Designed miniproteins, single chains, continued (5). Designs and how they scored, part 105

Each design is a single chain, and the fold is of that chain. pLDDT is the mean over its residues in the fold that is shown.

## One batch from the design tools (miniprotein)

Design m19640
Fold by ESMFold2-Fast:
Structure m19640 (fold): chain A 77 residues (1-77)
Amino acid sequence: SAKVEAAQKELGEAVKEAIELYEKLLEEGVPREEAAKRAIDFLKEKVEEILKKYGEDDPEIVLNAKIALQEVEEYAK
């Protein structure tokens, strides 16, 4: 589905931005736990926008959003 592909692309971009934010915060001397929280909060806001745009009730998009959050949470451990 073109809708699922578009949502997945935006989720991938949001994950990349969240990871880049996390790394930037670490380079600036922000403690890891605080950097992780800020990056995850950023991603949660992006995920909410994407779900609202593409479909909060689409099971595939919802699953992909959960995977995106898990990827950044695991990276930031």
Scores: mean pLDDT 87

Design m19641
Fold by ESMFold2-Fast:
Structure m19641 (fold): chain A 73 residues (1-73)
Amino acid sequence: SDAELQQLLNEAARIIRELLDRGASREEAIEEATKALVEQGVDEKKARRIAEQALASVEVARKLREIAESLEL
């Protein structure tokens, strides 16, 4: 369902944000988010697609924050 997909995206985004904040690469973040979703019973190909979409969302949010901060300087 749409609600279940949103929960998986939110979980993947949380993992990705934590890893990127600790200096992990994009590839490491995708791999760890994919593993976490697979451990929850998600098919690996679907989990990877969700992780990639979550990474894109996290990157957009980070860029928007940087732009907002630059406008206040």
Scores: mean pLDDT 86

Design m19642
Fold by ESMFold2-Fast:
Structure m19642 (fold): chain A 69 residues (1-69)
Amino acid sequence: GGVIEYPEAVLGEPGAVVEITATNTSSGPPITATITALALGPDGRLSTVTRTVTLAAGESAVIRVTVPA
């Protein structure tokens, strides 16, 4: 297996939910991934959700973060 980090950031309206999907598209051994979802509100405030998952071939993980007001 390997380690992958997915820092993702999205600008949005306050209260909107940002959904990030990570998929292991390899046919090899399971991969351990740390996924960080960032949502930036109009006033520069950040909401951050970090999740570490182990994904077998073809598996997906989803995390959600709400855009701050």
Scores: mean pLDDT 71

Design m19643
Fold by ESMFold2-Fast:
Structure m19643 (fold): chain A 57 residues (1-57)
Amino acid sequence: ASSEQERELLQTTVLLMVGLEGSISAAARALGISQATVSRLLQEMIDEGDLSKINMS
């Protein structure tokens, strides 16, 4: 339960860093984690469809 919120925040942070830096490599370096970890977290967000549940109107 609690770790779910931490994971969500981490995934959001990774997404923002990739967006700001323009690359997975640069985001990974900025966060101090591996490129594989960054890619995995991004893929998990896409596969989970969490962002697809956000209705903006």
Scores: mean pLDDT 71

Design m19644
Fold by ESMFold2-Fast:
Structure m19644 (fold): chain A 76 residues (1-76)
Amino acid sequence: MEELKKKAVEAAKKGDLKTASDYILQAVKELLKNGASPEEVLRFAQDTISEVGAAAGPKALPTLLKTQNQVLDLIE
């Protein structure tokens, strides 16, 4: 998971917001498959989105908001 988080941040630094979002969603899906609680998944997603947002800047906000909503849809 930490590797996927780093890849998301690196993609964001390059301006590749779609790839950054895809890595976040992939990490969330893997956590859920491995039996992580919804609370653990949400905390990981919040932490990762914050770091990606810091790397990409405020213009990334619409893409990151959509990513956050997709994470919430995966959590029951």
Scores: mean pLDDT 83

Design m19645
Fold by ESMFold2-Fast:
Structure m19645 (fold): chain A 89 residues (1-89)
Amino acid sequence: MEKEEEVRKLLQEAADLIRKAYNGEVSVDEAMKAVDEALKKAREIGNEELVKQAEDLRFQVELLKHSDNPEEAVELMKKRAEEIKKKYE
């Protein structure tokens, strides 16, 4: 339980950094680093819901990086949908 609370705080910090990156207040790379740390910790504790939340935040940062290239964003969306299907079949 205590380790799950740590990961939830990391996810909240990552979400805040994504919002700040969207507003130009921090770099996208800084937001990505925070998401990667949250994802690593979520995987270490083995909580599938927290891993999914961290993966969703990582996908949001990837979309933000490719916002100027809509074709790459569409391909990322398709790849993510396919990964979700494989993971839950």
Scores: mean pLDDT 76

Design m19646
Fold by ESMFold2-Fast:
Structure m19646 (fold): chain A 109 residues (1-109)
Amino acid sequence: SELIEQIERAGEEAIEAVRRNDIEALRRALEEIVRLFEGTDDEEVKLTAIEELSRVADVAYEKNNIEGLELVREALMRMLSHTDDKEIILRLIGEILRVIGYILDLELG
């Protein structure tokens, strides 16, 4: 799928932005993933977008990048506001809670 390839590319760009602490590049890459998610009815494409945000969150947590985690949380919440699919909603809620847990761990530890 062309959309899956575009999402995976944006995910890799987001990961590299986190590694460089380039918040503006991270914001742009996350906005592209959200745009591609919002523009599709394909569940596989939507799940791929969530998976890429999950990967970005993991790298941001590893790098102690709270600002990056906040941007991922914001992107996931935006996706949640644009979906009515129960399975996608449950996946997004799970990822939002996981990212909140990462933020709290870094703020408290």
Scores: mean pLDDT 91

Design m19647
Fold by ESMFold2-Fast:
Structure m19647 (fold): chain A 55 residues (1-55)
Amino acid sequence: SEATEAAYETAKKLVKEGKSIMEAIEQWTELGLKLGASRVEARMAGAKGVVDAIK
């Protein structure tokens, strides 16, 4: 969905830019929720973004 894709891309971007994981979680989760994802969906999508950023 658009909401989970936005959470994924935001998480990936923030981690690549050097944001802490804790700060990144707050920002991508809030964006996902604003776009209609559940908290769990937003967190899982963002977590995948973090993993893909550090590979």
Scores: mean pLDDT 83

Design m19648
Fold by ESMFold2-Fast:
Structure m19648 (fold): chain A 67 residues (1-67)
Amino acid sequence: LSKEAIELGKELIEIGKKSSSESLIALGKLYIEIGKLGEKDEKKAKELLEALLKLLEELLELGRKIS
């Protein structure tokens, strides 16, 4: 979990840099911080990551429905 979150965060930062998206860079940084938190408190980091993923999925579905 922690390693995967850090890896995803790094990928998001690279995509954000290529697309000039500050939001993607910020999201990538957040994933890295959650991954690092997982080394200290894996349960809390997992709960935060799952909550974030659920929120992003709901926002994506809402956007798809509207647009």
Scores: mean pLDDT 76

Design m19649
Fold by ESMFold2-Fast:
Structure m19649 (fold): chain A 73 residues (1-73)
Amino acid sequence: PLSDWELLRQTLLQLAAQAEARGLHDLAKRLRDIAAAQTEEERLQKFRELARWLRENGLVDEFTALQREVAAA
């Protein structure tokens, strides 16, 4: 569980760096906030907030593309 979280945290930080490079500064900040969360409850809440924000701003497809890019690296 802790090892899986450490891998997820690294992935979130890579996603944040790529979002920053694309000029998606608010997305990068939200991803870093999830990576900085210290409890599973806080992480889940921030993921829900991110999902809602992505839908409200029409960024779901952009985020999916970003995830594919990081997974390929």
Scores: mean pLDDT 83

Design m19650
Fold by ESMFold2-Fast:
Structure m19650 (fold): chain A 100 residues (1-100)
Amino acid sequence: MVKIELEPKELEVKEGESAIVKAIGENSGDETAKLLLIAKNEKTGELIGLNSKEIKPGEKGEIELILKNLKAGEIYKVSGKGYENGKLVDENESRVEVKK
């Protein structure tokens, strides 16, 4: 089973700053896992970032999203999802709040 952690779990940035969210997947299972990192505007559901990586058995994998041109007053949800054999096995979230 793959375990997904997001760093940071909550992030506050100012308008015009970049936000970086990392997903760390640890695969302690015997099967290759896929780590998917998705960023969306929480209110609109608009997709603003996507990245993915395969994590082999016994390995750790890291991917990041760099979110740019963020607007004050908006909240972005970053989801880290772990898949094995096409099935979702773990999920975690990070929240990016943009201040003026």
Scores: mean pLDDT 85

Design m19651
Fold by ESMFold2-Fast:
Structure m19651 (fold): chain A 95 residues (1-95)
Amino acid sequence: EKLVELELELHRNGGSNVKKVAVHTFIVIHDIAVRNKLAKPEEVEELLVEKLEKVKTEEDLIAAVEEVMEELGLPEDVKEEFLKGIPENLEILKK
């Protein structure tokens, strides 16, 4: 729930588009990791919140996604899908 609370705060208080895309991406990664039993829900949440705090640019977000995918052992095709979605989601929010 901590990631969902952060997403709501960013949308309410006018957080950056990069942060909005980052929190949404991490919510989806958390769901996949927990459903596949890759780690405990609270451990995944701690990892993602730590990475999210460091994200300020699109390049930071790409690096954070790559680090999280390696840490959780997610497949390369899943990583590629998320990385492709980052520029697309940022363009949607620029409107």
Scores: mean pLDDT 77

Design m19652
Fold by ESMFold2-Fast:
Structure m19652 (fold): chain A 70 residues (1-70)
Amino acid sequence: PLTPEQAREMFENFLKDLLAQGREYQLSLEDMEAQIERFFQTLRERGVPQSLVDELRREALERVRKLVEE
């Protein structure tokens, strides 16, 4: 299982890449939300607690919404 520290590191790397792709390819909010859900399904399969998934998902959604609103 992933530790909380490993999950956070994977999340930050994933989100950085997703935001860069969103800027470069002008991804829709729906496309970015779909990528976020696939990523969190992977974290759940790797034993990450739902409470941490919920916290990280909230952060991800806030950051992709800001990107789209720019």
Scores: mean pLDDT 82

Design m19653
Fold by ESMFold2-Fast:
Structure m19653 (fold): chain A 115 residues (1-115)
Amino acid sequence: HMSPVERALERARRALEKARQLIESGKVTQEDIDELVAEAREIVAEVKEHMDQLTPEQRREVARTLVELRAAFQRLLDYAKEKGILTPEQIARAEATVDELGAVADELIRKVQAE
């Protein structure tokens, strides 16, 4: 049985792998981007709910994983934009999600440094 933190980390790692596979395949759809946006938002929500309960080591691991996920998502978004497969509204939503991943990672890093 996984803790909420372990579930969030596993989900983030799976999302990261999926994003990398989509970039490598060259076969990205609007549905793929929408699914990753939804998954990233759920991961962020779960991390925010439980971040005050994390050990310093768990905060560092979550922050590292979110930074990697943000970078992979940005690469995937750049690829999708180049292919012209997204509407302006989908681009804005995906960019907001990338920014939110970065902001949460930064908050986790600050909390570790304050301890």
Scores: mean pLDDT 81

Design m19654
Fold by ESMFold2-Fast:
Structure m19654 (fold): chain A 100 residues (1-100)
Amino acid sequence: AMPSFFELFDAFFREVLEGLREGTLTEEKARALLEEFVARARAAGASPLQIAAALQTLRDLLLSYVEQMNASAEERAQLAKLVAVIDERVAELRAEAAAE
């Protein structure tokens, strides 16, 4: 059975959050998780703009999370790299939508 877009987003958010907490979320792992989410969201019928909006929601939630934590400099540096990866992919998805 195909999961809903909401279920895909929740699973992706949990995997990212666990990786941050465990200190295992490298840029390469973040990109792999991001591309898996995008591919599955497309298969579930999500448009590039819907996927971009979901990724922006993730970005905002992650920034809110670090503000609520007494986050270390290392954790903040990991988050900054992840935010950059998300921002790059959002820009690509928006460019794809504009080409339609």
Scores: mean pLDDT 79

Design m19655
Fold by ESMFold2-Fast:
Structure m19655 (fold): chain A 128 residues (1-128)
Amino acid sequence: AEKLLDQGLAYLALSLAREALKKDPLNRKTWETLIQALVQLGKYEEAVELFEEMKKLGIEPDRKMYLSLIEAYVKLGDYEKAIEVFEEMKRKGIEPDARMYELLAKAYEKLGDKEKAAEYRKKAEELR
């Protein structure tokens, strides 16, 4: 019941954000809402495409957008891209949160880097 309600709210958010984007295509908050809704609905490839389109328009991503993109790449099994996106975010001075470190720990574990996976799990625990 709760999961179906959450998905229903994500579909509503996606619809409303797409309409808002037609009226103001430079509104960063609208892009954030669209990307988050796509990730929540399991539309990971569409979330990645939308993020790249947003960047081409010169809109700088915020922490929440980077989290959604990292989650999308991890869910797609593209662990190397998840790491690349995380390093890009850090170069832009955006501080990672606990959830990001958890996702990166999983990515490094899947790539066989046990030392990096352990390091990032520890960072995630320290931020809780």
Scores: mean pLDDT 83

Design m19656
Fold by ESMFold2-Fast:
Structure m19656 (fold): chain A 82 residues (1-82)
Amino acid sequence: MSEGEKKMEEKAKEAEKLIEEVEKSKDEEKRKELAEKAREIAEELIELGKAARGLAGEKLVKKGEELLKRLEEVLKKREEEE
């Protein structure tokens, strides 16, 4: 399913960009908003991956888990800077 796969890839890239913006942002309110959006997308990818079958589903779960881990690392670094 080309459209579904493309949409999921676009969401993963969007989450990655949001995580980068969280790292760069000095505005606490903006950072929280961006972090929440990134987390929601990552969790959505994990749930979609769990529902899917085969290697594609496994890759999607791993991508979502990677995004959540990166977000947590970025947030921890920001807390250490503040």
Scores: mean pLDDT 76

Design m19657
Fold by ESMFold2-Fast:
Structure m19657 (fold): chain A 64 residues (1-64)
Amino acid sequence: DLDKDGYFSVEEIQEYLKRKYNVEAKDKFIQPIIDFYDQDKDGKLDFLELISVLRVLKPFILGP
């Protein structure tokens, strides 16, 4: 369903990470990355930007 929506809020991303990876998504680790990709500062990311964020966050969430 997520790959069909196209836009995601910071809250949706944090909840998605917690549900998928069962981890507490702390702002201090996620916020800087999301903020970097959030050009409009609206708290929403495009589908492609979401994928990029997930790839960057994956090692920090799952671990090597």
Scores: mean pLDDT 64

Design m19658
Fold by ESMFold2-Fast:
Structure m19658 (fold): chain A 101 residues (1-101)
Amino acid sequence: MPLPDTREELLRRGELLLELLSQLEDEEQKEFLRIAASVLSVEELEEIVAGRTPEEVLEALTEKMKEILRENGVEIPEDMSPLELAEQALEVVMQELGKLE
């Protein structure tokens, strides 16, 4: 995991996640949101959430996960689920952090 958020950032991340999770019914979408949010900074997550419905947030997060994968040279199969995209993006980010440390 990257350096821990400040107390204020951790609370803000938690509030954003809790609000979005409370508006979702599908367990796979909830898991996707948890993983995708962990890949992004609090600032990026807040920007994605701002002025969007939960559906639009999931679409924006899916596109952001695809962007991260493409920027790291990962081929994206057309049949890859949003959850699989988020898991692959997390793996890529974790590997990149490991190379820098």
Scores: mean pLDDT 76

Design m19659
Fold by ESMFold2-Fast:
Structure m19659 (fold): chain A 55 residues (1-55)
Amino acid sequence: PLSPEELELRKRGLEGLKKVARELSEGTFEGARRAENEIARSLLEGSGRGFRELE
C-alpha cells in the first residue's frame, strides 16, 4: 500500500522523465508535429495508434 504523497512524488518523477524523453524524441521535428497533432488528435483518440499515418 502506497501513501498518496508517495504516488504524487512518483507521478512527478515519471512526468519529468517523460518530458525529457519527449524533448529528445520531438526536439528534431516537434514544430511540425505539434501543429499536425492537434488536427490528427481526432484520429489518435479513436484509434489510439493513428500516429502511424503521420510518421
Scores: mean pLDDT 59

Design m19660
Fold by ESMFold2-Fast:
Structure m19660 (fold): chain A 66 residues (1-66)
Amino acid sequence: TTTRTITVAPGDTYASIAARLGLPAEYVAKLARATGVDALQEGDRLSFRLDDAGRLLAVARHRPAA
C-alpha cells in the first residue's frame, strides 16, 4: 500500500484534489464523505491510502497547528 498526502489550498475541493492525485473526483468525494472528512479548510492535510493497484482505500485529515 501507498500513502499520499496533500495540503488543502484556498478554493480546493475534493474534485481538484482528486485531479492532483490522478483519481476520479467522484471516487475521492464519495470516500471522503463516508469517512467523515467532508469539510475542507485551507491548510488541512489529507492523507490518502492506496492499494498496489492504485485504488483508494481510506482518507484521513490532519489539521496543522495554528
Scores: mean pLDDT 70

Design m19661
Fold by ESMFold2-Fast:
Structure m19661 (fold): chain A 69 residues (1-69)
Amino acid sequence: ASAEDLERVREAALRAAKEVLEKDPNATISKVFEEALRAARETAERLGVKLSEDVLRTIAAGAAAEAMT
């Protein structure tokens, strides 16, 4: 994956995490992480890039942490 593709995946994960918290301020970190992970997977698939599950989970965890602070 290109650096541009990775940045788009990160942006999608962060947007999803923020949207979860905007709609449900009481959302658990687990729910925020799961939605960020879903957005990261869907965006990577849409871009046609193969990212390992570990990379996707790392992106989602970072997005959830940033959105919740």
Scores: mean pLDDT 83

Design m19662
Fold by ESMFold2-Fast:
Structure m19662 (fold): chain A 87 residues (1-87)
Amino acid sequence: AEAAALRAAAEATIKENGELLDAIERSNIPELPEEEAKKLDSLFPKVYAAVQEVLSKLPDSVDKRLAPLYTKAEAQAALAAAKAALA
């Protein structure tokens, strides 16, 4: 039941993730706000969990604002894999 609706929702989510990543890439800002990181958590929870794991291993002196740059690379890879699976 509702398999077509679930597929459409998944495709919409993939498109939204792509648009978010494009916006982040165009900004090319190493100091992404925490709100942008939370958007990635909402759309790619596994990728954000990996960023949180990296943050837990960084010393407090390291600029944690750079963590979203690692998330971006992982999110790009995940998005590409998801698009390939749908194609």
Scores: mean pLDDT 53

Design m19663
Fold by ESMFold2-Fast:
Structure m19663 (fold): chain A 89 residues (1-89)
Amino acid sequence: SSEALQKKADELAERIKKLIKEGKLTYQDLLDMAKKLGDVGTAILVERFIKEGASEKEIENMIRNMASTVVIRGKEEELLKWLEELENK
């Protein structure tokens, strides 16, 4: 259902945000993962944010869009494995 997909995306977004706040995930790591997943839109945004900076709202919106794209494309298992590896560092 759309509600179940949204819930998965929200949970992934919150995990990414927490890892960034804890210093366990860098914007370069996020760029590399976006490229690996073929998420060209997120890769372009992350490169811009690294070069020019971004507000907390822009960063949050990018993370939420990345999470939604991953879930819609059925690529959440690869992202989940990566997040679990980062959380255990």
Scores: mean pLDDT 86

Design m19664
Fold by ESMFold2-Fast:
Order: sequence, then C-alpha cells, then structure tokens
Structure m19664 (fold): chain A 58 residues (1-58)
Amino acid sequence: MSLPERGVQALVDGGFISEEDARRILSLGPDATVEQLAAIPGVGESVARGLLRAFREE
C-alpha cells in the first residue's frame, strides 16, 4: 500500500472521512489541489497538504 493510500486509510479508520471521500482523494492523485482536498469534511488544509506531498514524493 502506497504512502497516500496509508494516509487516507488512517483518516477513514479514525472516523475523519468516509470510504467514498477516500476513493475520491486517491482518484485525484498528484494533480489534486490543496483546496479540493481541504473541501472534504474532516480533511482540513494541513492534512490536504500532507496528502499532496505523499502523492508527489511517491
């Protein structure tokens, strides 16, 4: 499992986001914007930036 997949799964397991939102994040991939990710309830800007870095570092 990739770093973005692990990060997204941790958010689902913690109850911060839904499985549907997790799939959307993964489908956007490295082309996602911070604003697109932060708009998802439970993600926020800090988490969005972390996920985007994980996509780009992979």
Scores: mean pLDDT 75

Design m19665
Fold by ESMFold2-Fast:
Structure m19665 (fold): chain A 105 residues (1-105)
Amino acid sequence: SQETINRMKLEFGATLGMLQIYYSTVRPDLTPEQRKLMQQLIDKLQDYHNQVLASQSLDEVKQTLQQTIALLRQSRAQFLSMGDEGSARVLDEHIRAIEELIREA
């Protein structure tokens, strides 16, 4: 439904906003490599957010959200390999939230 699509668009925007706030907070404590990874992740998530906002069907939104989960899982593994358990934990929370959005729709 259009209501479901609108909710998914709102929740994705909120997830991105929360990650941006987290990055702004922890940025001074991160290594250059961790900062680069987080910035690249946020840039790619902004592209996916724009795709979700432009989507006209539930299937298109779900497909972009599934791609987002794959990206977040890859980035989480990279943060863990770099010893950044804090960033990995934040990404795990966002993965779970997006998985639940897909499941409920």
Scores: mean pLDDT 88

Design m19666
Fold by ESMFold2-Fast:
Structure m19666 (fold): chain A 77 residues (1-77)
Amino acid sequence: PSREAIEEAEKDPEVQEKAEKLSKEKIEEGEKKSKEALEQGKPVMAAVLEVAGKMRGIAAYLDVVLEKARELEGLPV
């Protein structure tokens, strides 16, 4: 999708709500797994899982925005 379509998708309140909710779920899942790893004495794995959770959150946010942007351009989603 174009930059303009992405910007319009990002401004959509329904897209923002869905993207934020899904992103938060992925980040929280990563934080929970990180805490469990830290309690098991695996600080490096805990750090990796925290970063992975944040990256998954960003990816989930982008997926929702890109799906809407593709829809706005009439592309298959």
Scores: mean pLDDT 82

Design m19667
Fold by ESMFold2-Fast:
Structure m19667 (fold): chain A 84 residues (1-84)
Amino acid sequence: SPALQAELAKAIKDMKKVAKEYRKWAEENKDSKILKYVEEMEKLIKQGEAALKAGDLEKALQYMMDAGVLEVAISSHLVVLKKE
């Protein structure tokens, strides 16, 4: 649906911003493990964007869900490291 397509496009844009912030943090802190997870997240976002452009909304949604799992994993590790 056009509504789902618009929501997926917004989610991709928002996740790209989050990935950029996590990459910046990982590079500034020289955290190679977090950087590896960020690179996998960026790869899934790129695959989701390609699926959306191809009109495969189900596949785009699946890639964005997988990217979201990595986002939660990265943010959880950062919270544990900071003990906040």
Scores: mean pLDDT 84

Design m19668
Fold by ESMFold2-Fast:
Structure m19668 (fold): chain A 68 residues (1-68)
Amino acid sequence: AMEARRQALVDAAKTAAQNLADRLSGEELPSLSDRVAQAYAAGGKEAGRQALVDEATRIVENQMAADA
């Protein structure tokens, strides 16, 4: 039950982050966070997109860990 719930939340966060990154321009994507801006500067839109997905996943995982 916990693992299925965790996976569903992580999958939802990844999907939402991917959809958001795909909708944003090169000016909008790096404005979301310093980490995304740094990744975008280093590797362009794909790196920024991946950084946003990683950040969303980390936030969800940290929230679930805090609730344990």
Scores: mean pLDDT 77

Design m19669
Fold by ESMFold2-Fast:
Structure m19669 (fold): chain A 55 residues (1-55)
Amino acid sequence: SAAAQAEAAQLWAELTELNEEMLARIAAGKLSAAEREATLARMRELHERWRALVA
C-alpha cells in the first residue's frame, strides 16, 4: 500500500541518518562502546520494522 511504502521510506531515512551519524562520530574519535551498542540496537529495531513492511 502507499501508506506502507511511505512508512518504509521514513524508516530507511532514519536508518541512513543513524548510520551517517555513527560513521561521523567514529571518524571524529567520539563514539564510545556503549553509544555504538545503543545505535546498533536502534538500527536493528528500525531494520526489522522496515523488513516487516516490505516482506
Scores: mean pLDDT 85

Design m19670
Fold by ESMFold2-Fast:
Structure m19670 (fold): chain A 96 residues (1-96)
Amino acid sequence: AEEYLKKARELVEKAIEIARKKGDDGTAELIEEAARNAEELVEKAKAEPDPVKAASYTTAAVLLLIGASIEAKIRGIEEAAELLTEAALYVQKATE
């Protein structure tokens, strides 16, 4: 589980780096905000003893990363969008 979360973080960091290299600081900041909120939800999921509530926190984290992926794609940074979608899948796998 922790290995999947580490992979998700690495993919998010690469997405931020790509956005910044393309001079799109606005998209980079949007990805950073979504990542921070997703990390908070993952930590809540880890601390939650109710498996249904834990799953809802993880689902919310996945949706935040997918939302950031859609925004990156709309803004023309397809590579960042692909990395964020992969990160969302790793967050989902971490709950299995």
Scores: mean pLDDT 86

Design m19671
Fold by ESMFold2-Fast:
Structure m19671 (fold): chain A 94 residues (1-94)
Amino acid sequence: ELSPEERAEEFGGRTILLRGLAPETTDEEVRALASRYGEVLGATRAVDPVTGEDIPGLAYVLAASAEAAERIVAALDGAEVGGRRVEARRVQPL
């Protein structure tokens, strides 16, 4: 719907990449985790755009605002979740 440039402008400040998650983590679990710290519009496991396969331990979160995204990143980057250290960073959407 939106051009790549429009998506980058609209969601660039609100899209978060999480890594270091357990490979079995579901979209619902990622959403629930991020929702503890800020309002979340969506969450999905990261998928290789070439093969269409899930990338284990990686997920994207779309926050409702740049402020929510900042809070989620601050809370989850370096946090221990299920015995694993998680990394969080804001990224441009695919």
Scores: mean pLDDT 72

Design m19672
Fold by ESMFold2-Fast:
Structure m19672 (fold): chain A 88 residues (1-88)
Amino acid sequence: SREELEKKLEEIAKEVQKLALESEKLSVEKAVGLVLRAIGLVLDVRLGFMSIKEAAEELKKIAEELKKEGVEGAEEVLKKIEELLEEL
């Protein structure tokens, strides 16, 4: 259902936020920027400005940035986003 997919997106977005904030691999500016982007995606879906699929695709880009910076847990989050995209 849409509610289940929205909850999955919100849970993955929270994991992305946690990884960005807890990582010593990111500058403060980059960590804050990625957190705000993830929060914005969840809010846009809730307000109907963005589809779950569009938000998941954008969240995947954030997770790919975390992976590029060597953030631990980024691979697991990427896998969860890809699994969500397969359901959409």
Scores: mean pLDDT 86

Design m19673
Fold by ESMFold2-Fast:
Structure m19673 (fold): chain A 87 residues (1-87)
Amino acid sequence: MEEKLIEEARRLSEEATKIGKEAIEKVKAGENLEESYEETLEMLRRVSEVDLRLHEAGVLTPELAIELASGIASVSGAAIMAKLELK
């Protein structure tokens, strides 16, 4: 069910982008730093697992990989920022 896996990956990338942006705003406010860090790490894990599943299924095209990279970049960047502010 390659099409459903691709749609799941797109939805998760959108969710990761949203969570990353929300975490960055919390980090800027100095609020919920540990929670934001944990949330972004968990989302990064989920996005990475779905990307691996796409690769294993042979459906991870270069264009799809570029499209999905925004989600990974968002949550990884937010996690780094939250970690730096924690200490």
Scores: mean pLDDT 80

Design m19674
Fold by ESMFold2-Fast:
Structure m19674 (fold): chain A 65 residues (1-65)
Amino acid sequence: GLATARRLLAEAERLLAAGRGGEAGHMADKSGVAATIAGDEALLAEAVRLSREARRAAQKQGQET
């Protein structure tokens, strides 16, 4: 539901701030799914934005795996 989507988005932001971009991207993706189920297009847009930023941050940290 909406509460789950918001909680996952907040966790993704925390992980991104901690430099854990891969984990942040995973949490943002889960938030996006929950936002879609809740029908909140604005929250879905935020989850997609954060997922993209998290994935870029993970790639930029230079671990080729």
Scores: mean pLDDT 79

